# Ledger of designs, part 72: designed miniproteins, single chains, continued (4)

Each design is a single chain, and the fold is of that chain. pLDDT is the mean over its residues in the fold that is shown.

## One batch from the design tools (miniprotein)

Design m14499
Fold by ESMFold2-Fast:
Structure m14499 (fold): chain A 75 residues (1-75)
Amino acid sequence: MSESQKVSNELIDFLMNELGLSEEKALALLKAIGHFLATKNLSITDLKNLSVEELMEVPGVDKETAEKIIEFFNK
C-alpha cells in the first residue's frame, strides 16, 4: 500500500471513531479534502502543515473536524 493510501485509511478510521461519522460520510469528507489539496498542489501528508483556518476552507469541514484532523497528524 502507498503511504498516502495508508494515511487516508487511518484518517478515515480516526474520524469515524472520534466524530461518530459513518464510513460513507468519512469517505465523502476525504474526497472533499483531496479535491481541496489538489487545487493547491498538495498531498494528504501535507495536512500536518495546515492550520485549522485553512482546513475550514474545505466544504463540509467545520472547526471541530479541522481540529481532529490536526490532532491525528500530531499524535
Scores: mean pLDDT 78

Design m14500
Fold by ESMFold2-Fast:
Structure m14500 (fold): chain A 114 residues (1-114)
Amino acid sequence: AAITGKQAKDLALNAYNNKTELSTEELYKALTYFALAALSGIEIPKKDQDAATYLLKQLIKKEQNDTGVIPIIIKIAQTLSKDNKQSLLDFVQNEISNSTVKDRLITELKKLIA
């Protein structure tokens, strides 16, 4: 079933505000709003970037052995503020176990911050 951008945004903001842990499927649905904004070159409002960062951290932790998540993470991360990019990098360095996903995300996030 198709999810609207408004439904995706509402899911993302509600999860962030309530500190709710989402399933992998729900994380992809919630992140759809941010992915569409990134593809359209639309700047995400600063307050919504914190929600995006929160959900990206959940996705990375759940899927830390799946390299297929890297493109969507990097695409959304490109639209984030420098502070949110740094927060995401710090999370990957300190909270994620050693994996191919960890090493590639560190490399790509460092490029986005530089």
Scores: mean pLDDT 81

Design m14501
Fold by ESMFold2-Fast:
Structure m14501 (fold): chain A 63 residues (1-63)
Amino acid sequence: SMLEAAEGNVRAGEEAIRTGSLAAALAAVHDSRALLEQPGLDEEARRLAEEGVRLGEEAIARA
């Protein structure tokens, strides 16, 4: 589901911060932004997708 995908992207962003992986950080931002472009995204999944972008961008800044 979109919610499960958003939760996965948040975990990927957290992992990118933990490992310092630029590739993982870029993937988390890309996948989270792709979810935000989906029509009919529910508000919980949207908030998690926004968090995924935030965490990924934080990981990029730390790399």
Scores: mean pLDDT 85

Design m14502
Fold by ESMFold2-Fast:
Structure m14502 (fold): chain A 81 residues (1-81)
Amino acid sequence: EEEEINKIAEEAYKLAYELAKTLSPDDARKQTIKEIIEKSPLAKKAFDDFEAGKPTPLSLYLIKKIIDAINKGIEDAEKEK
């Protein structure tokens, strides 16, 4: 599961990086989350559990990894000009 979480975070970083080239940071973040949820059942379940008020430690960890990766992708895109 840690390998899967790292793959999801890497995909989130890449998507956020590309989207941040044309979108605002907030819009890039929202769009990346949407696409990650659509592509990853594990990510969808984590966000669904959080919205239902019943997050697991794994759900919280995955959400944090995704958000951290998105923020890093946006930051790196801003540094590229």
Scores: mean pLDDT 81

Design m14503
Fold by ESMFold2-Fast:
Structure m14503 (fold): chain A 114 residues (1-114)
Amino acid sequence: HMTPFEKLALEYADTLPEKVRELVKEAIEIFQYLRDNLDTLSKEEFVEQMEKLLELFRKIAEETGLTTPEVQRILAEMENILKEAKEGKISKEEALDRLTVNFARLLGLIREKK
């Protein structure tokens, strides 16, 4: 099942330029994969997918021309989430929830750019 957020993010993606739309859709696919497999993924597999999400977020920021301090703070928070997950300080569920919030924040900044 797609979450209401994933549905809204997909609808919003369809309004974006093709390259940004493809990156946003790929990020949503990874979020869905992580959610569907959260209990079965190893820590190493989970971390690998988180690293891919962080790279996609960086590419989305680059393609949208968003180089503001707010975007840098979002990316830094995602790097901190990744570090805490690697160190076992947070659960996979908490890491996924925090990444989802930061993805929503990034999409909100893209929307506000007009």
Scores: mean pLDDT 80

Design m14504
Fold by ESMFold2-Fast:
Structure m14504 (fold): chain A 80 residues (1-80)
Amino acid sequence: MKVLEAAVKAGGPEDAVLLAAREIAFTGDESVLKALQELLGPEAYEAARRAAEVMRKTIKEGKSFDEALEEADRVVREAL
């Protein structure tokens, strides 16, 4: 996935994982997880899955998109 490769080059692996988490949280597209695993390995896959789950939970609780991103970033930094 070219967008994930661009994210790694611009902001490093954490940005690529966060981009994947955002896509999964809002679209449910599993292909982004497979692309992320091929690019960055199984730790990135698990980090993206956990971050997406946290984003969905945060938004469901009525918090802002910015708050969801901040919480997801924290999860990614803890996992990687």
Scores: mean pLDDT 74

Design m14505
Fold by ESMFold2-Fast:
Structure m14505 (fold): chain A 90 residues (1-90)
Amino acid sequence: VKEIAREAAEELLELGREHPSMRAVFEGAAEQVLKAEKVYEKDLEAAKGGFERTVKLLEEAAAQSSPEDAEALRRAAEIVRKAAEEMVKK
């Protein structure tokens, strides 16, 4: 579980390096994924809520962004969604 969250956070941080104008957004998403991982061990539903809120915020940001920025934000949302699904399977 910690490995899945860390890998997702690293992918989000890499998106921030590729898109410096949105670095703060991707760093924020990575931080939320790592926070959800810490909660996962104590409260699975709270952790799921954290992932769902992060995906929602990234998708809403994408809807209001330029096409180029929207693509990166949608990719970030998919990274968070996949990490959440992998954690639930274990």
Scores: mean pLDDT 76

Design m14506
Fold by ESMFold2-Fast:
Structure m14506 (fold): chain A 71 residues (1-71)
Amino acid sequence: SLREKMKKLYDKMLKKAREVQEEIERLRKLAEQNPDLEDEYKERIKKLREELYKFSDAMTDELLKLQEEAS
């Protein structure tokens, strides 16, 4: 059903967001322990956020396709 397909997409987005947030928190703690490497960790965090944005955009496209099929 449409509802089941949408739920699967939301579940995928939530899982990805959680994994990215956990990794960002890990990197932030490493930056606190190694201030000299702060810029390196900030770059890694930025790349993780960019990957999450790309993933979210792809999931949004899938949601739009499902809505068009339901119309």
Scores: mean pLDDT 82

Design m14507
Fold by ESMFold2-Fast:
Structure m14507 (fold): chain A 101 residues (1-101)
Amino acid sequence: MLSKEEVLERLRERLRTELGLSDEEVEKWLEILEAILAGDFEKAVELFREMVESMPVEQAGKLEAMVQVMVDVLAEAGVPLAEIRRVAAAFLQLIHDKIAA
């Protein structure tokens, strides 16, 4: 499967080409991915919370699309499905909490 460097570049490429993210948005996602790969779930959730809080509620669909790209990249990297599901559930909950507020 992919090396850490290849996984980071895969995420960067997909976020830029599929979702049109800015370099700043991409770099934040790379920090989130690095935290996940390091097993630092709490840091990944906090970094994503900051991103969710910085975006208007109208961008919820874009946030969900970003989470899906991350999930696909983590699966390609061979991250266990249970860990991917845990991260995705936490991230989607943060998006839903923002919409419900």
Scores: mean pLDDT 84

Design m14508
Fold by ESMFold2-Fast:
Structure m14508 (fold): chain A 98 residues (1-98)
Amino acid sequence: MEKEAEELIEAVEQLAERLLQLAADSDDEEEKKKLEQVAVLLRRLAELARELIKKGLVEETVELLRKTLSTVMENLSAGDLDGAIKELEKTIEELEKL
């Protein structure tokens, strides 16, 4: 469980870095801004996840991270940056309640 949590957090951090690189390469100022926003939210999600794991809320954190990462990846694959932002904001709010 703890190892799975760390692997998911690493995946979230790697996705954020990849999106920042895509933002740097983008010629569309609106797309660039949205990609940077998704990356910032992913970094916040990873920080909250590490805090919750330290509190012993490992199972709840893993379940929310897996579900959120799946949905965010689906939105990104469809080019739906607004959908990715909305999902991340919702998950961050849910994790902050734990």
Scores: mean pLDDT 84

Design m14509
Fold by ESMFold2-Fast:
Structure m14509 (fold): chain A 80 residues (1-80)
Amino acid sequence: MSREERVELRKKANEALSKGDQETAAELYKEIARQSFEEAKARGDLEGAIIGMELEARYARKQGWDKVAEALEELIKELR
């Protein structure tokens, strides 16, 4: 997935959040995180990718996006 495609997915996720659709937002953020992890894996920076996902999940919790945070935390456990 390209940087542009990831930006578009993030816009869709944020639009879903603005409409109260946390389920759609969680799926979109999980997809973005998976693609970012695969790119980091290709570069040999797996630990950096995991840290980035942990920071994003923490940010989501602070924003009250509990379903997004939960989906990201679940993905991190799967990838460790």
Scores: mean pLDDT 81

Design m14510
Fold by ESMFold2-Fast:
Structure m14510 (fold): chain A 58 residues (1-58)
Amino acid sequence: MSQQKIDAAVESLRASGGSEEAVERAREEMRRLAEQNGSITPQQAAAAVQRAMKEEEE
């Protein structure tokens, strides 16, 4: 179940012009959150995407 939410968030980032690096970072972050809690919320996925984008730009 969490995998679909991760994929959706990653696709949103890619559609927004996110780089391949940002996409991979966001995916890894969301995977960690899903493992830690057994699932991931849309809010957590969005936060991970924002973090990856911010880290890319610095």
Scores: mean pLDDT 71

Design m14511
Fold by ESMFold2-Fast:
Structure m14511 (fold): chain A 76 residues (1-76)
Amino acid sequence: MEEILEEIVKKAREVATKLAKEGKSAYDIFLEALREASRTFLKYAEEKGLSPEERKQLADELIERVRKIVNEILKK
C-alpha cells in the first residue's frame, strides 16, 4: 500500500513539475496531477480488488499527498 502511494505521488510530482515549468496555472497543475494520480490509483484498486472502504481511505490519503506536492512545487 505505502509503495503504491509513493509511486503514484512520484508520477503526480513529475506531471506537476512539467506543467509548472510550462507556466500553467495552479489550478491546471493540481487537476492534471490529480488526474494522473487517480488513473494509477483506480488501476491498482481494480487489480487488488480493494473494498469500497479501502478505496475511500486510499483516495483521501492520495488527494492529501498530491495537494502537498503541488503546493511545494508552486512555492518555488
Scores: mean pLDDT 79

Design m14512
Fold by ESMFold2-Fast:
Structure m14512 (fold): chain A 67 residues (1-67)
Amino acid sequence: MSKEYGKKAVDYSKKASDIADSQGDSKKKKEADQIGKMAEEAGRQGNVEVSKLLYDEAKKMYDELSK
């Protein structure tokens, strides 16, 4: 479901953005914020494929930053 993947992508992008912000990484924070905006748009449009791709991207960024 595009709505579910979009929501998960936004949730992970917010977590990644918060971690990057706490680390002083303005560039990574901006990248995470952009992924979140794209995921919200893809979910709104019902684009399952793009929503899932953005979810994978956001989760990878979160996993890398949370180390």
Scores: mean pLDDT 79

Design m14513
Fold by ESMFold2-Fast:
Structure m14513 (fold): chain A 59 residues (1-59)
Amino acid sequence: MSNAEIATAIAFAELERLRAQGVDEALVEQAKVEVARLIAAGDYAGVKALLDAVAAQAK
């Protein structure tokens, strides 16, 4: 399994967990699109920053 497949699975699981905690569903769907783009570019630091930003909305 590639690093991209692992990173995508982990990021999507985290976004679904955040959705369950009350993050706006439209924001979660936009974040999934952006995660896929960042992973395709090899920008794993960008994926982490995006997940941190979405997590801030779960308050």
Scores: mean pLDDT 80

Design m14514
Fold by ESMFold2-Fast:
Parts: structure tokens; sequence; C-alpha cells
Structure m14514 (fold): chain A 57 residues (1-57)
């Protein structure tokens, strides 16, 4: 999948969302819409929804 760097820390607000720290690297597994992507954290292996604007895409 596509690899992206987290630009700004994000805290999950829903159970299907992924919490990320700025500088983390994720693999994009699906584009959900213009706002959200599904990603897997390379540091934790956790998968969840992430706001697209928080990623270097």
Amino acid sequence: GMVATVLQSYSAHQPDELSLTAGDVVTITAIVDETWVKATSLSTGQTGLVPLDYLNL
C-alpha cells in the first residue's frame, strides 16, 4: 500500500479511528472518502481510520 508520514498528532475520537503521533509512518490500505483513509501504523501494527489532512499525501 501507499506509505505516508503523519504531519500532526491525532487522537482517536471513535473506536474505529487510529491515534497517531506526528512523525509516525503509516501504510494506507484504503481511501474511504475525501476526509478519511484507512491506515495501518508501522510502529504499532494497529489499523484504523485517520483524517487524510493529517498525512503527507
Scores: mean pLDDT 81

Design m14515
Fold by ESMFold2-Fast:
Structure m14515 (fold): chain A 87 residues (1-87)
Amino acid sequence: NAALERALKLAEEVRDEAESQGTPEGKKIAELAKGVENAIRIALRDPSLVPGAVKAAEQASKEARKLNPEYAKKFEEIRDLLTEAAA
């Protein structure tokens, strides 16, 4: 599933970028990205679980908005990719 694989790659890029900052904020964002990655990996095995990955990305966006709006937007992009994968 190419759309799910693209969403996973973007989540991995968000995690790597956030970890590279070496800040407490970046560490929290990286943990949110890891949660989204896990949900996408589960959905790659079972596409019926894509709605769960969408919810994970939405929750990550909400939590990221409290820390850094730019990362919240990146999680929204991941959510949109996952929604496209469900169509």
Scores: mean pLDDT 86

Design m14516
Fold by ESMFold2-Fast:
Structure m14516 (fold): chain A 62 residues (1-62)
Amino acid sequence: DPVVEARERAYRLAKEHGPDYVFELLHARDPSIVDLAADGADLLFKILEGDPAATALAQRHL
Protein backbone atom coordinates (compact mmCIF):
# COMPACT_ATOMS: atom_id res chain seq x y z
CA ASP A 1 0.00 0.00 0.00
CA PRO A 2 1.75 3.22 -1.19
CA VAL A 3 -0.01 5.26 1.55
CA VAL A 4 1.43 3.00 4.28
CA GLU A 5 4.86 3.04 2.60
CA ALA A 6 4.84 6.86 2.37
CA ARG A 7 3.89 7.21 6.07
CA GLU A 8 6.62 4.72 7.11
CA ARG A 9 9.20 6.63 5.00
CA ALA A 10 8.15 10.00 6.50
CA TYR A 11 8.33 8.57 10.05
CA ARG A 12 11.77 7.00 9.42
CA LEU A 13 13.20 10.25 7.96
CA ALA A 14 11.75 12.29 10.86
CA LYS A 15 13.24 9.81 13.39
CA GLU A 16 16.70 10.02 11.73
CA HIS A 17 16.85 13.76 10.88
CA GLY A 18 13.97 15.45 12.73
CA PRO A 19 10.50 16.39 11.42
CA ASP A 20 11.74 19.73 10.02
CA TYR A 21 13.94 17.75 7.59
CA VAL A 22 10.81 16.16 6.08
CA PHE A 23 9.12 19.59 5.88
CA GLU A 24 12.14 21.19 4.13
CA LEU A 25 12.50 18.26 1.70
CA LEU A 26 8.81 18.47 0.71
CA HIS A 27 8.80 22.31 0.67
CA ALA A 28 11.68 22.30 -1.85
CA ARG A 29 9.53 20.10 -4.16
CA ASP A 30 6.08 21.60 -3.45
CA PRO A 31 5.87 25.14 -1.95
CA SER A 32 2.11 24.68 -1.27
CA ILE A 33 3.08 22.66 1.84
CA VAL A 34 3.05 25.96 3.82
CA ASP A 35 -0.76 26.09 3.28
CA LEU A 36 -1.01 22.54 4.68
CA ALA A 37 1.23 22.54 7.78
CA ALA A 38 2.78 25.14 10.11
CA ASP A 39 6.04 23.22 10.68
CA GLY A 40 7.67 19.77 10.45
CA ALA A 41 5.98 18.43 13.59
CA ASP A 42 2.52 19.53 12.36
CA LEU A 43 3.23 18.00 8.91
CA LEU A 44 4.42 14.69 10.40
CA PHE A 45 1.32 14.51 12.66
CA LYS A 46 -0.96 15.07 9.63
CA ILE A 47 0.83 12.40 7.55
CA LEU A 48 0.66 9.87 10.43
CA GLU A 49 -3.06 10.64 11.06
CA GLY A 50 -3.77 10.05 7.35
CA ASP A 51 -4.60 13.59 6.21
CA PRO A 52 -5.30 13.14 2.45
CA ALA A 53 -3.36 16.23 1.26
CA ALA A 54 -0.30 15.60 3.49
CA THR A 55 -0.26 11.88 2.58
CA ALA A 56 -0.51 12.70 -1.16
CA LEU A 57 2.53 15.02 -0.92
CA ALA A 58 4.50 12.33 0.94
CA GLN A 59 3.56 9.72 -1.72
CA ARG A 60 4.57 12.07 -4.57
CA HIS A 61 7.87 13.36 -3.17
CA LEU A 62 9.19 10.81 -0.62
Scores: mean pLDDT 82

Design m14517
Fold by ESMFold2-Fast:
Structure m14517 (fold): chain A 77 residues (1-77)
Amino acid sequence: MISKEELIEKLEELKKEAEKKGDYETAEILELTIEHIKKAKTKEEILLILENTIDYLKEKGYYELAKKLEELKEKLK
């Protein structure tokens, strides 16, 4: 099980990878997700933020990143 702090670190790593690849849309989505998670006060809020982000990534066709976030979500429960 990962902490909120470890989750943020892993999302920041994914954001840096996206920026390094020139995928700025993905990096922006990850930055917004990180900011929402930082403001979340409960595990339930964090899980909802991740679920909404995963759904949005799938809608945009970013299936590989969505799968990585699903893996992180599973480690939180």
Scores: mean pLDDT 86

Design m14518
Fold by ESMFold2-Fast:
Structure m14518 (fold): chain A 88 residues (1-88)
Amino acid sequence: KEFEELKKKIKEHIERMLPVLKALAAGDVDAVRAHIREITGVEPPPAAEIAAVAAKRHEQIKEDLKKLEEMKNASEEEIKKLIEESLA
């Protein structure tokens, strides 16, 4: 049942990361800070620092968001294929 456990962990990771990347892509610093507090339980960096990172890495954040959204939709089948290839 390692496959079912791995699938669950990957889904949880995607669900956890998607809101953060969406907020970063939108420049919603308050939402990013709220998600970091929720995920880590630690005070996030100042809003100005998060805004600077979002601006500097805007292109990369958009690409990462697109990849995670694609992975969310196809994650189960794609992960299954990767595991089957690894176990061959």
Scores: mean pLDDT 71

Design m14519
Fold by ESMFold2-Fast:
Structure m14519 (fold): chain A 79 residues (1-79)
Amino acid sequence: SMEQKRAAEAWEKLKAGEKVEVPSYEELRERAREFTSLFDLSEERTERVIEYALSHAEVGKGTEADIKALVEWALRNVK
């Protein structure tokens, strides 16, 4: 699917040390908080995940699929 293709492309960028395009930093923060709330994380870990995602994002032609891929990547790499 297009969503799976975009997620794969986002993860390849992250592996290469490149930033993932998102529609806005505000939307990234909102979606990251919403998504992480599904995993019952501590407040401290939630903040670290959001900070990681923001540090690996840039504003551009990104979609919600890019945000989801970036947050999932952050969840795997932040303890």
Scores: mean pLDDT 82

Design m14520
Fold by ESMFold2-Fast:
Order: C-alpha cells, then sequence, then structure tokens
Structure m14520 (fold): chain A 95 residues (1-95)
C-alpha cells in the first residue's frame, strides 16, 4: 500500500541518519583523543539529531496509529540524543 511504502521510506531515512550519527560519534571520540577541535562534528551531529526529530514528528502527524513505527523512531531519537550528549561531555572533560 502507499502507507506501507511511505513508512518504509521513513524507516530507511531513520536508519541512514542513525548510521551517520554513529559514524560521526566514533570520529568525534577519536578526534578528542587526538587533541583535535570537534566543534564542526558536534554541529553536524546536532543537525542530524534535528532531522531525526523532524521525521519522528512527521510520523506522529501522518501515522499516529502506527505504534511500532513511532516506538522505533522515538527509540532512535533517544539514542541519537544520548550520542550527542556523550560527545559533548567527552569534549568538556578533555578541555
Amino acid sequence: SEKEKKLEEYKKEIDRLDSEITRLENQAMAAIKAGKDITPLVQRIRELVEKLREIHEKLKKEFPDDKDGLFYSNLRLLVAEAALHAVELAQKKAA
């Protein structure tokens, strides 16, 4: 159905953003250990977290009864926010 196709498209974008955030988190942690400025990486992670939040809000509006999809998008958003927080804390500790 059109609904299933659209839900699959949102899930694919969520998975893409999650993978990119994980890559950037690993890159930021390595850069901190190397004594490098991670400000551009933190800004990029924040941008991706915002995009993930926007997708979650779109899913809530378009498919409010898709409990599994909403649970998944909310879980990925919480994980993404935790990753950003971990990177920011590691940066403060290194300073």
Scores: mean pLDDT 89

Design m14521
Fold by ESMFold2-Fast:
Structure m14521 (fold): chain A 87 residues (1-87)
Amino acid sequence: LSDEELQTLGRFFSLVGRILSDPTAPQSLKDATNRLLRLIGLLFSQGKDKEALEIMRELSEGLSQAKTWEEELQVILEQSRRAEEVL
């Protein structure tokens, strides 16, 4: 892993961890987030590291721009759809 890839991983897990640990976050958002984490794990298990890292980067960018829980949910669902297409 490059330094850039490690930074992408750190940012991704920081943003995702915030959603999962926030008691005010909707359960639907937490469920969607957990599903995306499983899909990303599956991509890595198949050696699709570049595709997994790109999804994590785009998700991090989208979550950083989202202003509401609904917008965060839409970003997560879109990246989950993309992960499923690559699997």
Scores: mean pLDDT 85

Design m14522
Fold by ESMFold2-Fast:
Structure m14522 (fold): chain A 75 residues (1-75)
Amino acid sequence: MVEQIAAGDEEAIKKLKEILTKAALKEGKKLGIPEEEARKGAERAVEAVKTFVPQASAEQKAILEEQIKKVEELA
């Protein structure tokens, strides 16, 4: 996933957005964060990943891949 995002793969980016949005909505609900604010947070996180990943080392990409998998499991 992270390598596909670095390459600009639209499907990988869509999947990342889905994972982060689902997690943000679930965790946001527990913290009393409004759905709209949780969604905006997820969109900001997607843009941060898109900006970071092309510059990231192989080790940093591996760590990010593990973190995304953990977030997907929690969502």
Scores: mean pLDDT 80

Design m14523
Fold by ESMFold2-Fast:
Structure m14523 (fold): chain A 88 residues (1-88)
Amino acid sequence: SRRQAELEALGQYLLEQAQEAMRRAEEGKRLAEIDLEEGYRIVEQSARRLEGLARMAPASIQPQLQAAAEEAQRLADELRRRLEEEKR
């Protein structure tokens, strides 16, 4: 059906966007070893992007995108704690 094809296309698009956001989060994590503040900013932006994608997701892929968003948020929280420690 057209609806099934449209849902499959949407799911594929969201997964591709999530993979890009996850790649940016990994780049931000690596950058944080040199520039902690900029690395944190990139990871935080990626976490917000993944959370937004998860909210738009069909039920079939929503758990996968939600897990990715939670993982990126955990990375952002870790980098934020490191930033707070360096300011002490």
Scores: mean pLDDT 86

Design m14524
Fold by ESMFold2-Fast:
Structure m14524 (fold): chain A 73 residues (1-73)
Amino acid sequence: SSLAQQAKQEMSSIKDRDQQIEFARRYALQYPDNILLKRAITEAAGYDGRIAKEAVSTMKGRELVALAGALRK
């Protein structure tokens, strides 16, 4: 989606890792059911475990399985 593309681009433009973690946390809280957006954020962050944890913290089991498959991790 366009929102996922924008989030990926925004994440990639942030040079500070702490700012990237805060961005991921904010989006996870605002869009708890948007798996494509959370996947895009995690991918743009280079699959950083801390960012992945923040991005997926509000996902349900089914969404976590789908995200794990998409990330191949």
Scores: mean pLDDT 67

Design m14525
Fold by ESMFold2-Fast:
Formats: C-alpha cells, structure tokens, sequence
Structure m14525 (fold): chain A 62 residues (1-62)
C-alpha cells in the first residue's frame, strides 16, 4: 500500500471492460513498436489517421 487516498480501483472498475476492449482493439497492435524504424513518418501518419477518425466521430456526434 503506497497511498491511502488513491482509490483508483473504484474508477478502474468502471473502465475494466472498456479499457480491455478499447485498448486491445484500438492499441492492441504491439507490432507498431516493432515496425517504427522510421517513427518520424510512421508515427506522423498514424497520428493523422487517428485525428481524422476523431474528427469524423466528433462531426457525427454533433
């Protein structure tokens, strides 16, 4: 026990199923770290794709 007033378990309990699905489905590809020999280009393209998806989702939710 490191900190008494942490209580992350209560919040994590609500996210347990979400983080498991979202993390594995969205960022479950650990292969990304293995294929990032040119992270400057690869990371930039992935970032743009993620941003585009977020923008599309925001517009749809609007």
Amino acid sequence: MKYSKKDKGSKEELKYPKIDKVSKKAFGSYDFYKGKNDDSELTKKIREEVLEQLRAHALAHA
Scores: mean pLDDT 54

Design m14526
Fold by ESMFold2-Fast:
Structure m14526 (fold): chain A 62 residues (1-62)
Amino acid sequence: MAEVEVRVDDPHGAAAGAGAAVKSGVAEGYEVDFETGRVTVRGRDREQAEKAAEAVRRAAAG
């Protein structure tokens, strides 16, 4: 299991992206700090965690 942290300007959009990654099986879980915009995503390995992090960044960007 691996974790990747990302900083985003839209934590609500990021949370939606992280939730979708969990539903699709790319991520095993996520945590969102809505105060700071910090999102942590978990994958079964580093490659999956990084893919989930990219999805989170895209969701947060628009």
Scores: mean pLDDT 79

Design m14527
Fold by ESMFold2-Fast:
Structure m14527 (fold): chain A 60 residues (1-60)
Amino acid sequence: SVDEIKREISLLEMELGALELARIIFEKGNDQEKVANIDKRISETQKRLEELKAEYEKAK
């Protein structure tokens, strides 16, 4: 439903914020492996968010 898509968008936006914060922490800690893993998760989360936003616009 439209409401389910909207909730999933909100949750992914919150997750993206948490990943951005984690990236800063690991970058300052010089943990290159964790930074690379976070970058992958950020990219995947951004792609999913774009897909859901497109679906939301079609559904409303």
Scores: mean pLDDT 86

Design m14528
Fold by ESMFold2-Fast:
Structure m14528 (fold): chain A 64 residues (1-64)
Amino acid sequence: ELTEEEKAKVRAALRASGGVLTRDMLIAAGLSEEAVDYVLEKFDKNGDGKITGDELVELAKYLA
């Protein structure tokens, strides 16, 4: 599970994403490799290393 601090960083990355959230964007937002791996494992349903479309909607609901 993500801490509130990690969730805040993911929200910042998501806001800046323009509809495609990548590993590099999550790292740039200040998340650890472990937290980035958790987010991608949970929300990257197609395994391409990116969170897009319906996956972004699921992530946004998780962060609310």
Scores: mean pLDDT 80

Design m14529
Fold by ESMFold2-Fast:
Structure m14529 (fold): chain A 72 residues (1-72)
Amino acid sequence: GSSTEQLIKQTEEYVRQLLEKMREYLRKKYPDAEIEIELLDLTTARVTVEIDGKKIELVVPVTEILEEVEKL
């Protein structure tokens, strides 16, 4: 593979690690809510929150998750 393929793989792994940190933070902050974060692509994630029998789905830029993780 090219060096470009290696860079993409490393970027994907870093993004996954950032999503895991955000998931852990949200689960600690909102223990009564079920929270799932799914990577749709390298720039976009889906956040699903279930609380009091209601399900909310949000599509957010990965850059917003990065900024929030930096504030932890």
Scores: mean pLDDT 77

Design m14530
Fold by ESMFold2-Fast:
Structure m14530 (fold): chain A 93 residues (1-93)
Amino acid sequence: ASIPKEVYDLLEAIELPGKLLEEGKATKDLAKLQEAIDLSQQLIELYTQLLEFGRQHAAHPRVTAGELLLRSGLETAQKILEEATALLKELQA
C-alpha cells in the first residue's frame, strides 16, 4: 500500500524552508532566512515527536520506511537551520 497523501505532504514539508533558504541566500533577504529558521525549528520538533510516537507504537518493521523518511526530514531540517542561522548572522554583521 502507498503512503497516504497527507503523510507525503508532511514529509515533503521540508521543501518550503529549503526554498526559503535558497531564496534568502540569493536575494540576501533576512526575512526569508528567519522564516526558514522558524519553519525548520517547527519541523525538527514535529519530526522528533513523530519518530518517538512511531517508535513507541511500532507493531511492525514496515513502519521503518516512514521512520527513515522522518529521520531524513529531521536531518535536512537541522542542516537548513544551521545554514540559515549562519547566513542570517553574517548578513546582520
Scores: mean pLDDT 74

Design m14531
Fold by ESMFold2-Fast:
Structure m14531 (fold): chain A 84 residues (1-84)
Amino acid sequence: SEAKKLKEEGEKKEKEGKYDEAIELYDKASQKAYEEGNFAESYKLMSEANKIAAEKFKKQGDLESAKLAEKMAEEYEKKAKELA
């Protein structure tokens, strides 16, 4: 699956601390999962992207953006569970 490949590339970038590249790859993976009819996986990937964004913002001292990203991650995770 193209979505799975993009997710694996995103995980690699996350491990390297390349948060912006990781977020972009998770966003692309989410879009591909949606195109493949895997709606639950699409929302789960959006949740992961927002968790990475929250970590980035925390490291930058932007606690307001981090809290917003965490809330978005929770909302996407809830949607993913409803569709699973």
Scores: mean pLDDT 89

Design m14532
Fold by ESMFold2-Fast:
Structure m14532 (fold): chain A 80 residues (1-80)
Amino acid sequence: SDAEQLAQFYAALQEARRRIEAGAPVSDVLSQFKQLADTLTPEQLQQVKGTLETVLSAETDPRFQAFLQQAIQYLQQKIA
């Protein structure tokens, strides 16, 4: 269901933040995020892209900013 897929995605986003704050390479976290994003529909990709853009606008951690910027770029490429 859409609710279950989005809940899994937002849980993965929280885990991505935690892992990056714990010192995980942005590239590794991004690879896992991309695999999950590949399971989403175009409509879900558009919705989560909007959420990531909102999170990025308030983000102060440079490493998580880099993750969000690359994640948004990937989602944009999949939507186009």
Scores: mean pLDDT 84

Design m14533
Fold by ESMFold2-Fast:
Structure m14533 (fold): chain A 85 residues (1-85)
Amino acid sequence: MLEVIEELVRELSERYGLPVPEVEYEDEEELRRAYLQALVARKVLELEKEGKKEEEIKEEALKYGIKLAEELGDKETLESMKKAL
């Protein structure tokens, strides 16, 4: 199940030009990063369902991801998303 979610997160991130971090489930930081990416992917799916344009989906997903990365203390994801915005 986690592998299916990871693949989906990767595909959605690549589709909208979102940063795709390297995720290794060997430590807590990587698990937090995977969780953050799954939440961003869910936001992308919600925006697609609303019929948003690709650029709008990208901007809103990045803003959401930036907020989550800041709340979770993931500095690497925060910087990557800021650069992609």
Scores: mean pLDDT 70

Design m14534
Fold by ESMFold2-Fast:
Structure m14534 (fold): chain A 83 residues (1-83)
Amino acid sequence: KLGKILDKEAPYAASVITAILGGIEPPKKTIKKAAQEIADVAKKHQLSPEQLRKEVFDQLKLVAPNKPSIEELEKEVFNLLKL
């Protein structure tokens, strides 16, 4: 389960996501830092962008629909994974 890997290896990103789900809109630099941590974990564990979309970002959008911070986080992660 990808969420458990991210909770353990991306604690900064997990805390940022928790803040967004709690109604906090973090600054862009915080979102970029969280995205970098997620991208680093994804590369380390050889997670495909499709797996991240399906198992992480689609699930987050179900819990927090129409949150601009979640959309921005997804965009930043996928931009980093193109490298």
Scores: mean pLDDT 79

